# Ledger of designs, part 95: designed miniproteins, single chains, continued (4)

Each design is a single chain, and the fold is of that chain. pLDDT is the mean over its residues in the fold that is shown.

## One batch from the design tools (miniprotein)

Design m15277
Fold by ESMFold2-Fast:
Structure m15277 (fold): chain A 90 residues (1-90)
Amino acid sequence: DPPLADDLEAQAALLEQAIRDLEAELGPDHPLVAALKYSLGVVYAALGELERAARLLREAVAGFEKRLGPDHPLTLAARARLAAVEARLA
């Protein structure tokens, strides 16, 4: 079985491409783009890339909050992940 880090790096590459493709098709403010940024932020956090993870999770929170509101499950999940990553940076 491949190492977890190699699998996560492959997932990050796929998510980066999916974000580029969906931003080109749907625009950067679409909630599906926010969802992919959330997923990529989670992958970067697992890789220990905490600064990149925090940036993507912050973008995901902003996208979800703007379109779905502050109490939506996706907004709450993104904020919880962001708080966990920021705690690891402190």
Scores: mean pLDDT 83

Design m15278
Fold by ESMFold2-Fast:
Structure m15278 (fold): chain A 57 residues (1-57)
Amino acid sequence: SAAATRLAGQVAAWGARSGGASPEVAGKGAEKIARGMGGDPEAGYREGQRAALEAGG
């Protein structure tokens, strides 16, 4: 679901800001969260990676 993908992206962004997670780590984490919540794993990966890159700027 879109909601699951957005939540996965938000968790990845928080991890990047608070824990310094790399875009790859954030993306893979978001992918797993999206898969577990019935979202799109590939969209979750892209959203997590994007969120981490934006948080790192």
Scores: mean pLDDT 72

Design m15279
Fold by ESMFold2-Fast:
Structure m15279 (fold): chain A 71 residues (1-71)
Amino acid sequence: MISEELRKELEELIKRAEEKLASLPRSDREAVTRLGMAIREAREVLENPEATDEEARRAIEALKRLLETTP
């Protein structure tokens, strides 16, 4: 299982990504799809009891990158 600290950070980033997704204009289909996929992958890490801290860090990095680069 991933560490409690990484779990909390990942949950917080998922919330921020969901808020960003809700605020995106309806014409930004590509951005909506990319954020939606990253949120799903991050949730899979949270739900997998065999997930490693490294997998959690990669999901965190992916969400942070998308939140920074998504208009």
Scores: mean pLDDT 79

Design m15280
Fold by ESMFold2-Fast:
Structure m15280 (fold): chain A 108 residues (1-108)
Amino acid sequence: EIKTKIIEIKGRTGAEHVASAVAAQEQMKKALAQGVAVGVIVAPNAVEVEILSQSIERVDENTVRLKVVARVRSAYLGDEWLTVEVTSTFDKATKTVENDIEYSWRNE
């Protein structure tokens, strides 16, 4: 059974964002130690996150891929929404985690 966890980094101010990022690192360390596939959603001064979809696939015996699509409201962008796509690939043979993040802009 592949367990997944989505961690959100939020903060209207730089100080709040840093505090959220520190908390996210601790949550990520604990989850990874328990064999949980972790997705991290981050955007400049993110104040609200809405998860649109998540998918997990076992690519092979050693490789798991997690894809998360979210909408994020950013105070840096004048409270505009952007779409964030995160792909995290975990490989236990190489002991690597690769994270790819793509942003696309929309106004609501």
Scores: mean pLDDT 76

Design m15281
Fold by ESMFold2-Fast:
Structure m15281 (fold): chain A 95 residues (1-95)
Amino acid sequence: SLKEEVERLVREAAEYAKKYVETGDEKYAEKAVELIEKAAELIKKLPEEEQKKLAEEARKKFRENPDTDEGYEGGALLSALSLVYYEEKKEAYAA
């Protein structure tokens, strides 16, 4: 499903973000951003209600323990959602 693909991309992005923090190697940061951008494109296709549920889930995971794998997943998902909301706001203000 679309939601399962978003979850997979977010987990993969989180792994690369964690590798970047551990190594300082910019290639991992670049890969994380690519995956976050891909996740954002898929999230745009979800209903608004599902996007809001993902935002709540992401915030909870990130706040409970930011230094865990779940915390990194929450951070990656929040980043993808921020890209979606930025584009939606940009379109609204361009009218």
Scores: mean pLDDT 81

Design m15282
Fold by ESMFold2-Fast:
Structure m15282 (fold): chain A 68 residues (1-68)
Amino acid sequence: GPEEAAKRAGDASRLPGEEAQVNWGKGAYEAGAGKDGADLAMRAAHVISRASGPEGAQKAAGNAALAY
């Protein structure tokens, strides 16, 4: 859901660039989130990686939540 997507996007914002998508998706899958959880995590990482600053990160998290 939106809140979960926002948390995942926030965590992904600490990862470098496009590698955030792969690393976060794998981490979510291995943690038991399954395929759907991994997909959501990768989408959140993709959106947040294009954000700028804290405000941009919040907007990206919201967009990721809407995409899910």
Scores: mean pLDDT 55

Design m15283
Fold by ESMFold2-Fast:
Structure m15283 (fold): chain A 70 residues (1-70)
Amino acid sequence: SPRLEVKKSLLRLMAGASRTFAEMLERNVKENPELSEEQKENRLKMAEESLKDAEEFEEKVKELEEEMKK
């Protein structure tokens, strides 16, 4: 249905945004020599949480795609 296609597109967008944010945080840790160990740890924790959010959105996309096949 058109409504489910829109919902799927929004979930894919949210998944992509969350993955990009995680990658940016990991890159900042690698490329910024001025970060303290605590700042690096906090950024890596945020990256891990953002990646988990992306995986949850991707799982919702898969569930929606399976529903749409029925």
Scores: mean pLDDT 86

Design m15284
Fold by ESMFold2-Fast:
Formats: structure tokens, C-alpha cells, sequence
Structure m15284 (fold): chain A 84 residues (1-84)
């Protein structure tokens, strides 16, 4: 699951780097859904829908910030997400 979330994060950043903002937003929606679902599964007191909305808002803000970064900075984000 964490590996899948990391993969989606990388895909989102790569979409931003490619200028494909529609794909970046789509991947962000998928990432937010999986993250909220996983958290709600581990912690029954979490409001899954509320968490999904909060994560999605954060990811949309992140996409806007990433779009302002240079190719070098975006590459660094991708490498940091891979951790490997």
C-alpha cells in the first residue's frame, strides 16, 4: 500500500513535469482516495470522506506549487519520493 501511494505520488509529479495538469489532478484524486481508505481501515474513528477531502485539497495545492518548480527541483522531489 505505501509503495502504491509512493508510485502514485511519483506519477503525479511526472505529470506536472510533463505539463499534463489533467493527469496530475486525476492521479491526485486516486492517491487521496487510497490514502484516506487506508487510514480509515487502520483507525475506525477517522472520517474517511473528510480525510479524502483534506488530502485532495493538500495535493491540489502541491500540484500548483510543483508547477512553479524547475525541472531540476521536480527531479529532486521524484527522487525523494522513491527514497531508493
Amino acid sequence: MEEELARLMIEMVEAVRAGDMEKARRVAEELARLAAEEAAREYPDIDEEKLYEEILEYLYELIEKLAKLSDEELEAVIEATRAR
Scores: mean pLDDT 80

Design m15285
Fold by ESMFold2-Fast:
Structure m15285 (fold): chain A 75 residues (1-75)
Amino acid sequence: SLAELREEVNRAAAEGLAVASDAMKKNPTPENLEKAKEINELIRQGFAALRAGDLAAAEATKKRLEDLTEEIKKS
């Protein structure tokens, strides 16, 4: 459902922001700054897709956000 997907995007956004913020606090490198910017842009795109009713775009953006969050965790 749209409500369920919205909750999933909200969770992915919260985790992505927390992970990116933690990475920047531990090691404020240009690489971590670029990843933090990408997290913020993906969050913006995900909510824009949800507002437009584009569920496929919202799901694709959520997956990219989750994948990038996992990459940051592994660094």
Scores: mean pLDDT 87

Design m15286
Fold by ESMFold2-Fast:
Structure m15286 (fold): chain A 100 residues (1-100)
Amino acid sequence: SEEKKKLLKEIIEELKKAMDLIDQGKVKQAIDDLIKKLKDLLKNTSDKDVKDLLNTIIKSLESIKKAYEEAKSELEKEMTAGVLHVMLAVFITVLKKELK
């Protein structure tokens, strides 16, 4: 329980860091850095619930990364970045509820 809470808090802080990079216009860096960090956390955890959660978030991020890279216009890239920002905010909200 306590170890799980520490991992969830670390995930929340990494999601917040990604949102800050997105707000700075560093969208590709935010996605790549976050995926790498979450994959590192996945390798170092034995908690099944946390593994399932990390896999879900990573797959969602990989999907958004593909959408961002396949975007044909700067407007489509900005819209994809906006969707990513909202998705990260939702993940943070859900994870914070799990900590209570």
Scores: mean pLDDT 87

Design m15287
Fold by ESMFold2-Fast:
Structure m15287 (fold): chain A 77 residues (1-77)
Amino acid sequence: MRARELLLELLEERGGRNEEMIERLLAESPLSEEEQVAALELQRRLARADLEGALRAAERAGLDPEEVREVYRLRQQ
């Protein structure tokens, strides 16, 4: 849960280092390999403003879809 919360915080931040920070967090977190892949896909979908793809990736990563929708809204602003 804490690792997923930190991942969502990193996804909210804007900057060229976010992807590297997310990859480092995923390497050190207790997330499964499948959840790590889904979290990286979620990050890519959010960066491309693909809400539907982001929600599908969030379900695979075990993230709350409402939290993902909030991150998406923040990234659109």
Scores: mean pLDDT 63

Design m15288
Fold by ESMFold2-Fast:
Structure m15288 (fold): chain A 66 residues (1-66)
Amino acid sequence: MEAQKKVDEMLAEMRKAAETGSLEDVARRFIELMEKAEEQGLPDEELSRFAAEGGRILRDRVAAEQ
């Protein structure tokens, strides 16, 4: 599976967690997916993209609760 497709799937999981779960669930999922991606040896560029976009999903969820 290409790294880009893997990151897109991880971002979809983050968006689903943001829609259906608690803020804590979104934060935990972000950490778990980031660790999994690093463990699987995804390229730094794709890890950076996931960190930026996944972090934005988490920040948007925080803003929605304020």
Scores: mean pLDDT 80

Design m15289
Fold by ESMFold2-Fast:
Structure m15289 (fold): chain A 116 residues (1-116)
Amino acid sequence: MEKKREEGLKKLEELEEVILEVLRTGDVEKGKKKIEEILDEMLKKGLITEEQKKKFLEDFKQLVENVVAIAEEDLARDPAEADLLARLRALPAEERERLARLYLARRMEEARAAAA
């Protein structure tokens, strides 16, 4: 049981690293392929269920397709980020998406640091 838990945590860290790279680079197709490969390996090893794999892929799709909306909602929950939210909304669409991706990458890194 210990070995499966440790391997599962390591694979989750690999998935998080791929998501962080997608958020930093915008290379969705490369990231999706890597995520599918990792999830398929986890499923074959019995670390996750098919339902969990499907949910992860859907959540990743929603993250990529709605990155600006997700960032705006997260920023709106933190009064300290009010200025950043206002700046994000004032940017052209391409720059807004880039800032949103970089903001979510920062939040994900902060969450990882807090969990360690």
Scores: mean pLDDT 82

Design m15290
Fold by ESMFold2-Fast:
Structure m15290 (fold): chain A 69 residues (1-69)
Amino acid sequence: MAEELKKEAERAADEAIQALTAGDLVGWRNALHRLREIRLEAEKKGLTDSIKAIDEADRRVEQALADLL
């Protein structure tokens, strides 16, 4: 479970960055929504290491957005 959530978060982050670089704002929004849902799931289950990995994935997405502003 924890490992699956980490992989899903990394996938969602990669999808968000890909959508952002392609100018696909709908895809960007959908990927961010998925990433947040994954984080809430990890938080509800108390998966601290998964939360750290998810937060790192989210930080990478935010950095990619900042680089395009």
Scores: mean pLDDT 80

Design m15291
Fold by ESMFold2-Fast:
Structure m15291 (fold): chain A 83 residues (1-83)
Amino acid sequence: EEAERLREAVRKASEYLKKQGGLPIPARLTPEGVVDLSDVDPSPEVREALGTFFDAVRAAYEKGEVPELPEGTPFAYLTLEEV
C-alpha cells in the first residue's frame, strides 16, 4: 500500500541518518504516512536539516535507496512516535 511504502521510506531515511549522527527531531508518523512536525522549532537551521531529511525520504520512496550525504550538509533524523 502507498501509505505503508511511505512510512517505510520515512523509517529507512531516519535510521540511515541516525547512523550518520544527525540532529534528533521529535515527530509523529501517521498511518497514512504523514509526518507531523507541529511541535518542531521553526528555526532556519532546523528547516534546512529537515529539507535534507525529506530529500532522503523522497529518494528512498522513489529509488529504494538513501544517497550518501556530502560532508558538511546539515541533516536531521526523526525520533518517530507512530500513531
Scores: mean pLDDT 73

Design m15292
Fold by ESMFold2-Fast:
Structure m15292 (fold): chain A 96 residues (1-96)
Amino acid sequence: TTVEVVVRGSLGELTVIVKVDGKVVAYLKVKPGESGTLTVKGSGPIAGVVVTVSGSTEPGKTATVTVSHPNAAPKSVDVYVDENGLAEEKVVTLNL
């Protein structure tokens, strides 16, 4: 089972989209200055996937998105939010 966490920034918000085998199963929006945690509800291989957004989602700052699962090493990606509230799209992939 492939879990993809897609992170994008637009208009001062970070959007975190969780896909399992190409299907969107969850999403989280994080406003400037906020942090967030998303626990994926499910059974089988995806049970226990947690996505955490830490750092800062404010313009000119860097947020860190961490994807964890009990059966996999955690993966993190840094997302720089520019002065216009835009961030380059990042993807974190777990194979479970």
Scores: mean pLDDT 76

Design m15293
Fold by ESMFold2-Fast:
Structure m15293 (fold): chain A 84 residues (1-84)
Amino acid sequence: MSLGERLAEALRIVQEAGGEIPRKELIERLMKELGISEEEAVEIVETLIALGYLRESDPSDPETSYVINPNLRDRIDEVIAELE
């Protein structure tokens, strides 16, 4: 699976959760659904944040939720398609 396909799958997981998902749940779902390590799941999440696709709902909380960037909500299906 390419990096783009992994990023697309991660965004799809967040979208299926209603556009917001707790950090622990996202990492656990990525590990289970992609068959990757916790370290690789964290790198995917950090890459999505760096690209501006995902945000921390509360950066001060180590158990924060991640949310689809509000500026991309209307375009998220197009972004996922472009990454695949």
Scores: mean pLDDT 81

Design m15294
Fold by ESMFold2-Fast:
Structure m15294 (fold): chain A 85 residues (1-85)
Amino acid sequence: MEELAKKGKEFVYEQIKKEYPAALAAAQSEEERERLERLMKRIEEKGVAETWAEALREAGLPVTKEEREKALAELYLKKLELEKE
């Protein structure tokens, strides 16, 4: 499961990097743009799972390391299913 979580982190990071310019262009305000820039900076500095855990804690939704790893593993498994079709 930890190996799948690592591959999930890499996959999510690649998708975020691809979608980031479009998200910036779609931002309605300077506040949204700064929020996206801060999110991207956190991901680059701390990693995807750690940034996601922080965002959920800030929203009042505590998560465990196991829950983060499970979600990342599920994302990677979905990617593998799509590649088989």
Scores: mean pLDDT 66

Design m15295
Fold by ESMFold2-Fast:
Structure m15295 (fold): chain A 77 residues (1-77)
Amino acid sequence: SLGEEIGQAARELVELAGDKGPGLLMRLTKAAMDGNEEELQKAIDEIASLMKTPEEAKRAREVGERLAELVRQLEAD
């Protein structure tokens, strides 16, 4: 379900971001809900900047963008 997919992406994002995960997840989710593309990109960039490798940074951006898209789908109803 959409809710399960959002929950999974949110868990992956928090796991990647560690101690900053909950705060960055809230910023990303709110920015996606508000349609604030600038704040959304900033939140994704911050998560990626916390990663140790280019591969992890790429994954963080992919997970963040996927979560944003899923949240937008929920809001578009």
Scores: mean pLDDT 81

Design m15296
Fold by ESMFold2-Fast:
Structure m15296 (fold): chain A 100 residues (1-100)
Amino acid sequence: MEEEKKKFREYIEELAETAREATERVQAGEDAGKAIGEVMEKGKEASGAMTTDEQKEAIVESTFLLGEAIREAAKLSPEEARKLMEEAVEKARELAEKVE
């Protein structure tokens, strides 16, 4: 259904934005575990709002991917951290596009 697909895409974009903000905070000295925890909670909420198993799986996979990127970004330069996060966001969007 078109509205359900829109909500699914909105949650993917919210997860991506949350992860970008978390990465900036981690680069500014926030604990990576705390930042990852915020993304994981957002992903849990988003997954719970989905009606299909395919959408739930895509949210879970995207959440894991973004959380891993935040953990790795904490050890990188700001420029490398941004590139890593952009790549993770692109992969999350690809997962969303595969869900019909």
Scores: mean pLDDT 81

Design m15297
Fold by ESMFold2-Fast:
Structure m15297 (fold): chain A 80 residues (1-80)
Amino acid sequence: SLERDIAAAMGTMTLTVLKLSVSRKKVDPKEAAKGLRLASELFREAGDEDSAELLDRAARELEEGKDPEEVVKRLLEELE
């Protein structure tokens, strides 16, 4: 559906921006976590609960002060 396609595109864009920010060492973990929480909610509303759960977990790890590079690496490995 269009709604699911939009949610997937927004999630992909969020992950792309986060990956680039981490590689440039210019990531604010708190703002990144907010973005991941928003993407998670959109994926859940689109019916993709598995992706939503992975995004929520990554956001929680960032909120808990885990290393952003390791959090993003694990998230991308689980989404493949």
Scores: mean pLDDT 75

Design m15298
Fold by ESMFold2-Fast:
Structure m15298 (fold): chain A 91 residues (1-91)
Amino acid sequence: EEELKEKIVETLRKGAEEVRKVSKDPEFADDGVRLLESAADTVRKTEDLELAHAIAILGLSVGRVAAENRKEYDAAEVFRKTLDEIDKLVE
């Protein structure tokens, strides 16, 4: 279970790095990175794996919608792909 939480955290951190790399607006990049870093920190502190998974999905879903609203389509795709990777980890 701790190994799975670590993989979720690592996946969120990789997502944050990719969001920073592909975002055209530095302000959006900072917001997106902060969102995923906050999600990763909360996942690390959570003892409940189902709650950890829900927090990761929520953070990524919020990030994707925010990216789409700002027409940051490359960042939106990063949020979507990262969510798919996390879903595979918990199956």
Scores: mean pLDDT 85

Design m15299
Fold by ESMFold2-Fast:
Structure m15299 (fold): chain A 71 residues (1-71)
Amino acid sequence: VTLDQVFGAASMATALIQAGNISMEEARQLFERKFGPEVADLAVTMVQANLTSSLVDQTLQKVAAFRERLA
């Protein structure tokens, strides 16, 4: 298993979760079948990080909009 394959799989799973097509639990099961449990844990952590980064970006955009309203 290459790091590039793990990044690709995590990115695809993140997109599918955001679209509502799969759950985090389903993504974990797919990673375990493909890569095994140790690599699956890393891939799930990467998906969680991607989702958290997206939430941070969304929050920063909302804060910027509020600042514009106050100016």
Scores: mean pLDDT 78

Design m15300
Fold by ESMFold2-Fast:
Structure m15300 (fold): chain A 58 residues (1-58)
Amino acid sequence: EEEQKKKQELAKFYQELLEKMDAEDFAAVEKMMKELGIDAKVNSAVEAFQVLAKNLKK
């Protein structure tokens, strides 16, 4: 139950992150990525996707 809720919240968090990128709210994207342990600066959705892809590679 707790595991299920945690995974749903995490998925929702990633979805919001992607929506922020689409909305061009890059400051919020940077803060959200930092909460995921990704310390990066992004100025476009493309850069944000590249950073996420690089993180997923590991």
Scores: mean pLDDT 73

Design m15301
Fold by ESMFold2-Fast:
Structure m15301 (fold): chain A 105 residues (1-105)
Amino acid sequence: SKIEKLEKEIDELYKRITRLEDEIVKGIQEAKKNGDKKKVELLKEALSELYKAVITSAVTLSLLKRLKEQGKVSDDEIAKKLEEIKKYLEDQIKKAEKLIAEAKK
Protein backbone atom coordinates (compact mmCIF):
# COMPACT_ATOMS: atom_id res chain seq x y z
CA SER A 1 0.00 0.00 0.00
CA LYS A 2 0.99 3.68 -0.24
CA ILE A 3 1.23 3.87 3.57
CA GLU A 4 3.56 0.81 3.75
CA LYS A 5 5.80 2.31 1.03
CA LEU A 6 6.00 5.66 2.87
CA GLU A 7 6.75 3.92 6.21
CA LYS A 8 9.63 1.99 4.57
CA GLU A 9 10.97 5.20 2.99
CA ILE A 10 10.85 6.96 6.40
CA ASP A 11 12.64 3.96 8.02
CA GLU A 12 15.42 4.29 5.40
CA LEU A 13 15.70 8.03 6.18
CA TYR A 14 16.08 7.20 9.90
CA LYS A 15 18.88 4.73 9.04
CA ARG A 16 20.58 7.47 7.01
CA ILE A 17 20.23 9.91 9.94
CA THR A 18 21.75 7.33 12.35
CA ARG A 19 24.77 6.91 10.03
CA LEU A 20 25.19 10.70 9.76
CA GLU A 21 24.96 11.07 13.56
CA ASP A 22 27.71 8.43 14.02
CA GLU A 23 29.93 10.20 11.45
CA ILE A 24 29.30 13.61 13.09
CA VAL A 25 30.14 12.28 16.58
CA LYS A 26 33.46 10.86 15.29
CA GLY A 27 34.14 14.14 13.46
CA ILE A 28 33.54 16.12 16.68
CA GLN A 29 35.98 13.89 18.60
CA GLU A 30 38.70 14.34 15.93
CA ALA A 31 38.10 18.12 15.66
CA LYS A 32 38.41 18.46 19.47
CA LYS A 33 41.76 16.60 19.44
CA ASN A 34 42.99 18.99 16.69
CA GLY A 35 41.71 22.11 18.53
CA ASP A 36 39.44 23.02 15.57
CA LYS A 37 36.78 25.00 17.45
CA LYS A 38 34.93 26.12 14.28
CA LYS A 39 34.57 22.54 13.02
CA VAL A 40 33.33 21.38 16.47
CA GLU A 41 30.63 24.11 16.53
CA LEU A 42 29.40 23.37 12.97
CA LEU A 43 29.28 19.61 13.63
CA LYS A 44 27.47 20.13 16.97
CA GLU A 45 24.89 22.28 15.12
CA ALA A 46 24.42 19.51 12.51
CA LEU A 47 24.00 16.91 15.28
CA SER A 48 21.49 19.11 17.16
CA GLU A 49 19.38 19.60 14.00
CA LEU A 50 19.30 15.81 13.36
CA TYR A 51 18.33 15.08 17.01
CA LYS A 52 15.49 17.63 16.77
CA ALA A 53 14.32 16.09 13.47
CA VAL A 54 14.25 12.56 14.97
CA ILE A 55 12.37 13.68 18.13
CA THR A 56 9.84 15.83 16.22
CA SER A 57 9.07 13.13 13.62
CA ALA A 58 8.91 10.33 16.23
CA VAL A 59 6.36 12.30 18.30
CA THR A 60 4.26 12.98 15.17
CA LEU A 61 4.42 9.30 14.05
CA SER A 62 3.38 8.16 17.56
CA LEU A 63 0.41 10.57 17.51
CA LEU A 64 -0.66 9.39 14.02
CA LYS A 65 -0.56 5.73 15.17
CA ARG A 66 -2.76 6.58 18.19
CA LEU A 67 -5.27 8.52 16.04
CA LYS A 68 -5.45 5.62 13.54
CA GLU A 69 -6.10 3.10 16.36
CA GLN A 70 -8.96 5.37 17.58
CA GLY A 71 -10.43 5.59 14.03
CA LYS A 72 -9.99 9.39 14.03
CA VAL A 73 -7.95 9.59 10.78
CA SER A 74 -8.46 8.18 7.27
CA ASP A 75 -5.76 6.28 5.33
CA ASP A 76 -5.55 9.27 2.93
CA GLU A 77 -4.85 11.65 5.85
CA ILE A 78 -2.22 9.25 7.25
CA ALA A 79 -0.53 9.02 3.82
CA LYS A 80 -0.51 12.84 3.51
CA LYS A 81 1.05 13.23 6.99
CA LEU A 82 3.67 10.54 6.24
CA GLU A 83 4.58 12.40 3.00
CA GLU A 84 4.99 15.61 5.06
CA ILE A 85 7.22 13.77 7.61
CA LYS A 86 9.30 12.26 4.75
CA LYS A 87 9.86 15.71 3.18
CA TYR A 88 10.68 17.22 6.59
CA LEU A 89 13.31 14.53 7.28
CA GLU A 90 14.82 14.90 3.76
CA ASP A 91 15.08 18.71 4.26
CA GLN A 92 16.71 18.29 7.71
CA ILE A 93 19.23 15.76 6.30
CA LYS A 94 20.17 18.26 3.54
CA LYS A 95 20.61 21.02 6.14
CA ALA A 96 22.89 18.79 8.26
CA GLU A 97 24.91 17.71 5.18
CA LYS A 98 25.46 21.41 4.31
CA LEU A 99 26.83 22.08 7.82
CA ILE A 100 29.10 18.99 7.56
CA ALA A 101 30.40 20.25 4.18
CA GLU A 102 31.12 23.71 5.68
CA ALA A 103 32.99 22.00 8.56
CA LYS A 104 35.32 20.33 6.00
CA LYS A 105 36.49 23.73 4.67
Scores: mean pLDDT 88

Design m15302
Fold by ESMFold2-Fast:
Structure m15302 (fold): chain A 55 residues (1-55)
Amino acid sequence: MPEVEAAIELLETSDESFEELVARLPLPEHVRAALAAFAAGDRERLLTFLRTHGL
């Protein structure tokens, strides 16, 4: 999914806060909310999840 690939790239290359990154993800609101809750502010946890379970 191009949206998930873009999200992974943003998480790898951006130095923004976790909250700012999640707000910028090109994903539906409910998906962003679920991912934010799952990762609980941990950027690396979110990135690992997207790489191993999302793609």
Scores: mean pLDDT 71

Design m15303
Fold by ESMFold2-Fast:
Structure m15303 (fold): chain A 70 residues (1-70)
Amino acid sequence: MEREELLFEAPRARWDEFWERVRRTVLEAFRREQEARGYEVSLSEEDEPDAPGPTGQRWRRLTLTAVRPP
């Protein structure tokens, strides 16, 4: 497979704490493993849209993507 992805979601209000934890534990391991295989790792962050309804809680998504260079 030319692409590997890890997806993480957390409430936006707790995103900074979640991000520090992911970076310390998961991102380093994922990057090391994929780079050892010759893959390039990239990160993407985006807000998940809230429904206009009664919840008011917003979520944020982090995607770690490893792609094989051309």
Scores: mean pLDDT 70

Design m15304
Fold by ESMFold2-Fast:
Structure m15304 (fold): chain A 74 residues (1-74)
Amino acid sequence: KKAELIEKILKKAVELAKENPNLSLDELKEAIIEALGPEAGKLLANPALQKLLEAILNRKMPSEEVAKAVAELM
């Protein structure tokens, strides 16, 4: 389901942001697509998900509750 893929995207984004604190949004998106495949790329076209990834780049660590809320948007 799309919800599970969104949760995987968020977890991967948190990991990548920890490794590269000044990673750009485009670099983060490309790394996620490389790790999770083209279906992740389709979801990353969603502006709400892009804003959440940008928040993660600012060292915000979304809780499981936040990840579930984003998953429910799909």
Scores: mean pLDDT 71

Design m15305
Fold by ESMFold2-Fast:
Structure m15305 (fold): chain A 57 residues (1-57)
Amino acid sequence: SDLLATADALEAASRALEEESRRLESLGTRQDIRQSATLYSASGILAVGSEFERELA
């Protein structure tokens, strides 16, 4: 269903943001750490969205 396809896409995007967040955190600058926190938060929002779509399917 479209809901499952959307859930899979959101989950993939969430994982990509989490990976980029971890990369930025490893760079250790104040700016990179701040951006890392923002991307990690966005990753969490997308993960929740994915779960909602999956449960509706």
Scores: mean pLDDT 85

Design m15306
Fold by ESMFold2-Fast:
Structure m15306 (fold): chain A 61 residues (1-61)
Amino acid sequence: VSEAEAQAAQRALQSMGESASVAAAKTALDLGRRGASAEEIARATGLSVQGALLAGGMGRM
């Protein structure tokens, strides 16, 4: 996952009202790309399940 992809995911999370670091967004993208569930991503990153769904989904696109 590139820094630009991680920053885009962080901005998407912030636009839905969720505070997230670039590192958390990058981890969520990478886990989503590997097929991890939203619950697994949320547990690994500290994101909400909704935020994990969004960022993880971006990783699969």
Scores: mean pLDDT 79

Design m15307
Fold by ESMFold2-Fast:
Structure m15307 (fold): chain A 73 residues (1-73)
Amino acid sequence: SEMEELGRALREAIEAGDVEAAVRAGLALSQKLVEQGLSERVARQLVADEVREGLEEHGLPEAARRAAEAILA
C-alpha cells in the first residue's frame, strides 16, 4: 500500500540520517492521515513525534529537532 511504502521510506531516511527525506516522507504520511479523517494538526504532531523519536534513537538529536520543526511548520 502507499502507506506502507511511505512508512518504509521514512524508516530508511531515519536510518540514513537524511532530514530532508524524513521530512518529505513524514509530510506525505501526515497528508494520508488527514485523508483518513485526522485533523492536520494531529496528523503532523503524530508524524513529527515519530520522526523525532526515530532520529533521537539513532543518536541524531539535532536532526530530530530540525525534522520535527519542519513537519510542524
Scores: mean pLDDT 86

Design m15308
Fold by ESMFold2-Fast:
Structure m15308 (fold): chain A 79 residues (1-79)
Amino acid sequence: SALERTRAEAVRLGREALAALEAGDEAAFAARAGELGTLAVSLREVDPETAALLLRFLEALGRRDLAGARALLAELEAR
């Protein structure tokens, strides 16, 4: 379904954003974080739980809370 594809894309972008942040690739990180933010907005009405999870993940990344970000990504992957 379209929702399943969107969740899979969120997981992929989340992994890429975390990897870019860990590697110090600020340009790749900014690009992936922006794409995740757009997905979170698009999901607000149709999958509010995943949207909220993506916003918490982005907040953790913005605070450079790598442990928190990894935990939230694992939660997203389990959906």
Scores: mean pLDDT 86

Design m15309
Fold by ESMFold2-Fast:
Structure m15309 (fold): chain A 89 residues (1-89)
Amino acid sequence: APFKLDMTLTLSEEEAKRYYDDPSLTDAMADGLGAMGKAGYDVHLTVKLGKDQETAERQEAIAERLAALAAAYQAAGANTITVTLERAA
């Protein structure tokens, strides 16, 4: 059992729109998570959702893409890579 990496992603309205409009940015982030998983880390990424509905929907879409790519890395032999959402109160 390797070391666990806990990370948090908070995207501003402008950043969420940029990542949503350009999926290659999310793909590059997923490649980084996959590299950590292949290096022997158990990776947990928490994506924080904003209170604004449009921003939260973009952040959820980005997290869903990250989770799908993480699943592909796990199928290819990376350690556990988990993406979770933290909803605003």
Scores: mean pLDDT 84

Design m15310
Fold by ESMFold2-Fast:
Structure m15310 (fold): chain A 65 residues (1-65)
Amino acid sequence: MEELKAKQKEYEELSDKLVELFKRYTEAKTKDADEAAKIQAQITELSKEIGKVAREIERLKEALR
């Protein structure tokens, strides 16, 4: 139960960070291509991490069925 709660918190925190990065990316892509590329790489890595956490949450829910 605590593990599921911790993973849900992690998912929420990562999702908030992703929204912030998308806002920065939208501003950067019209002004600084190098900065936009760096932010895009961060978005890609963060999205991958969010996917992993979502998979772990689903596995924990499966175990509770």
Scores: mean pLDDT 81

Design m15311
Fold by ESMFold2-Fast:
Structure m15311 (fold): chain A 97 residues (1-97)
Amino acid sequence: KKELVAAEAAGLLHAAATFSGNQELRDEARKLADEIVKKSKNPSKAAAAFVAGQLRAVGIYLESEDKEEAIETIKQEALRLAKEAGNDRLVSLAEKL
């Protein structure tokens, strides 16, 4: 349950880091996603949740006229999900965005 929420948060962060040009944060988000997927009871569902997070971030970014506001919206959603999942590493990563 929390694993899927964490995977989605990682997907949101990976996309937001890509949009902001933050390669280090993008690479850390991918590394955390890979760890979550490997430790998941259902790796395929966790991988799908990560992709769903990325696609949701893309939707927010494309629909917004203000790209900085879009990135902030994605950051706040990722932070919310990271806290819901209880994943302190994702919370710290979202705060760095």
Scores: mean pLDDT 88

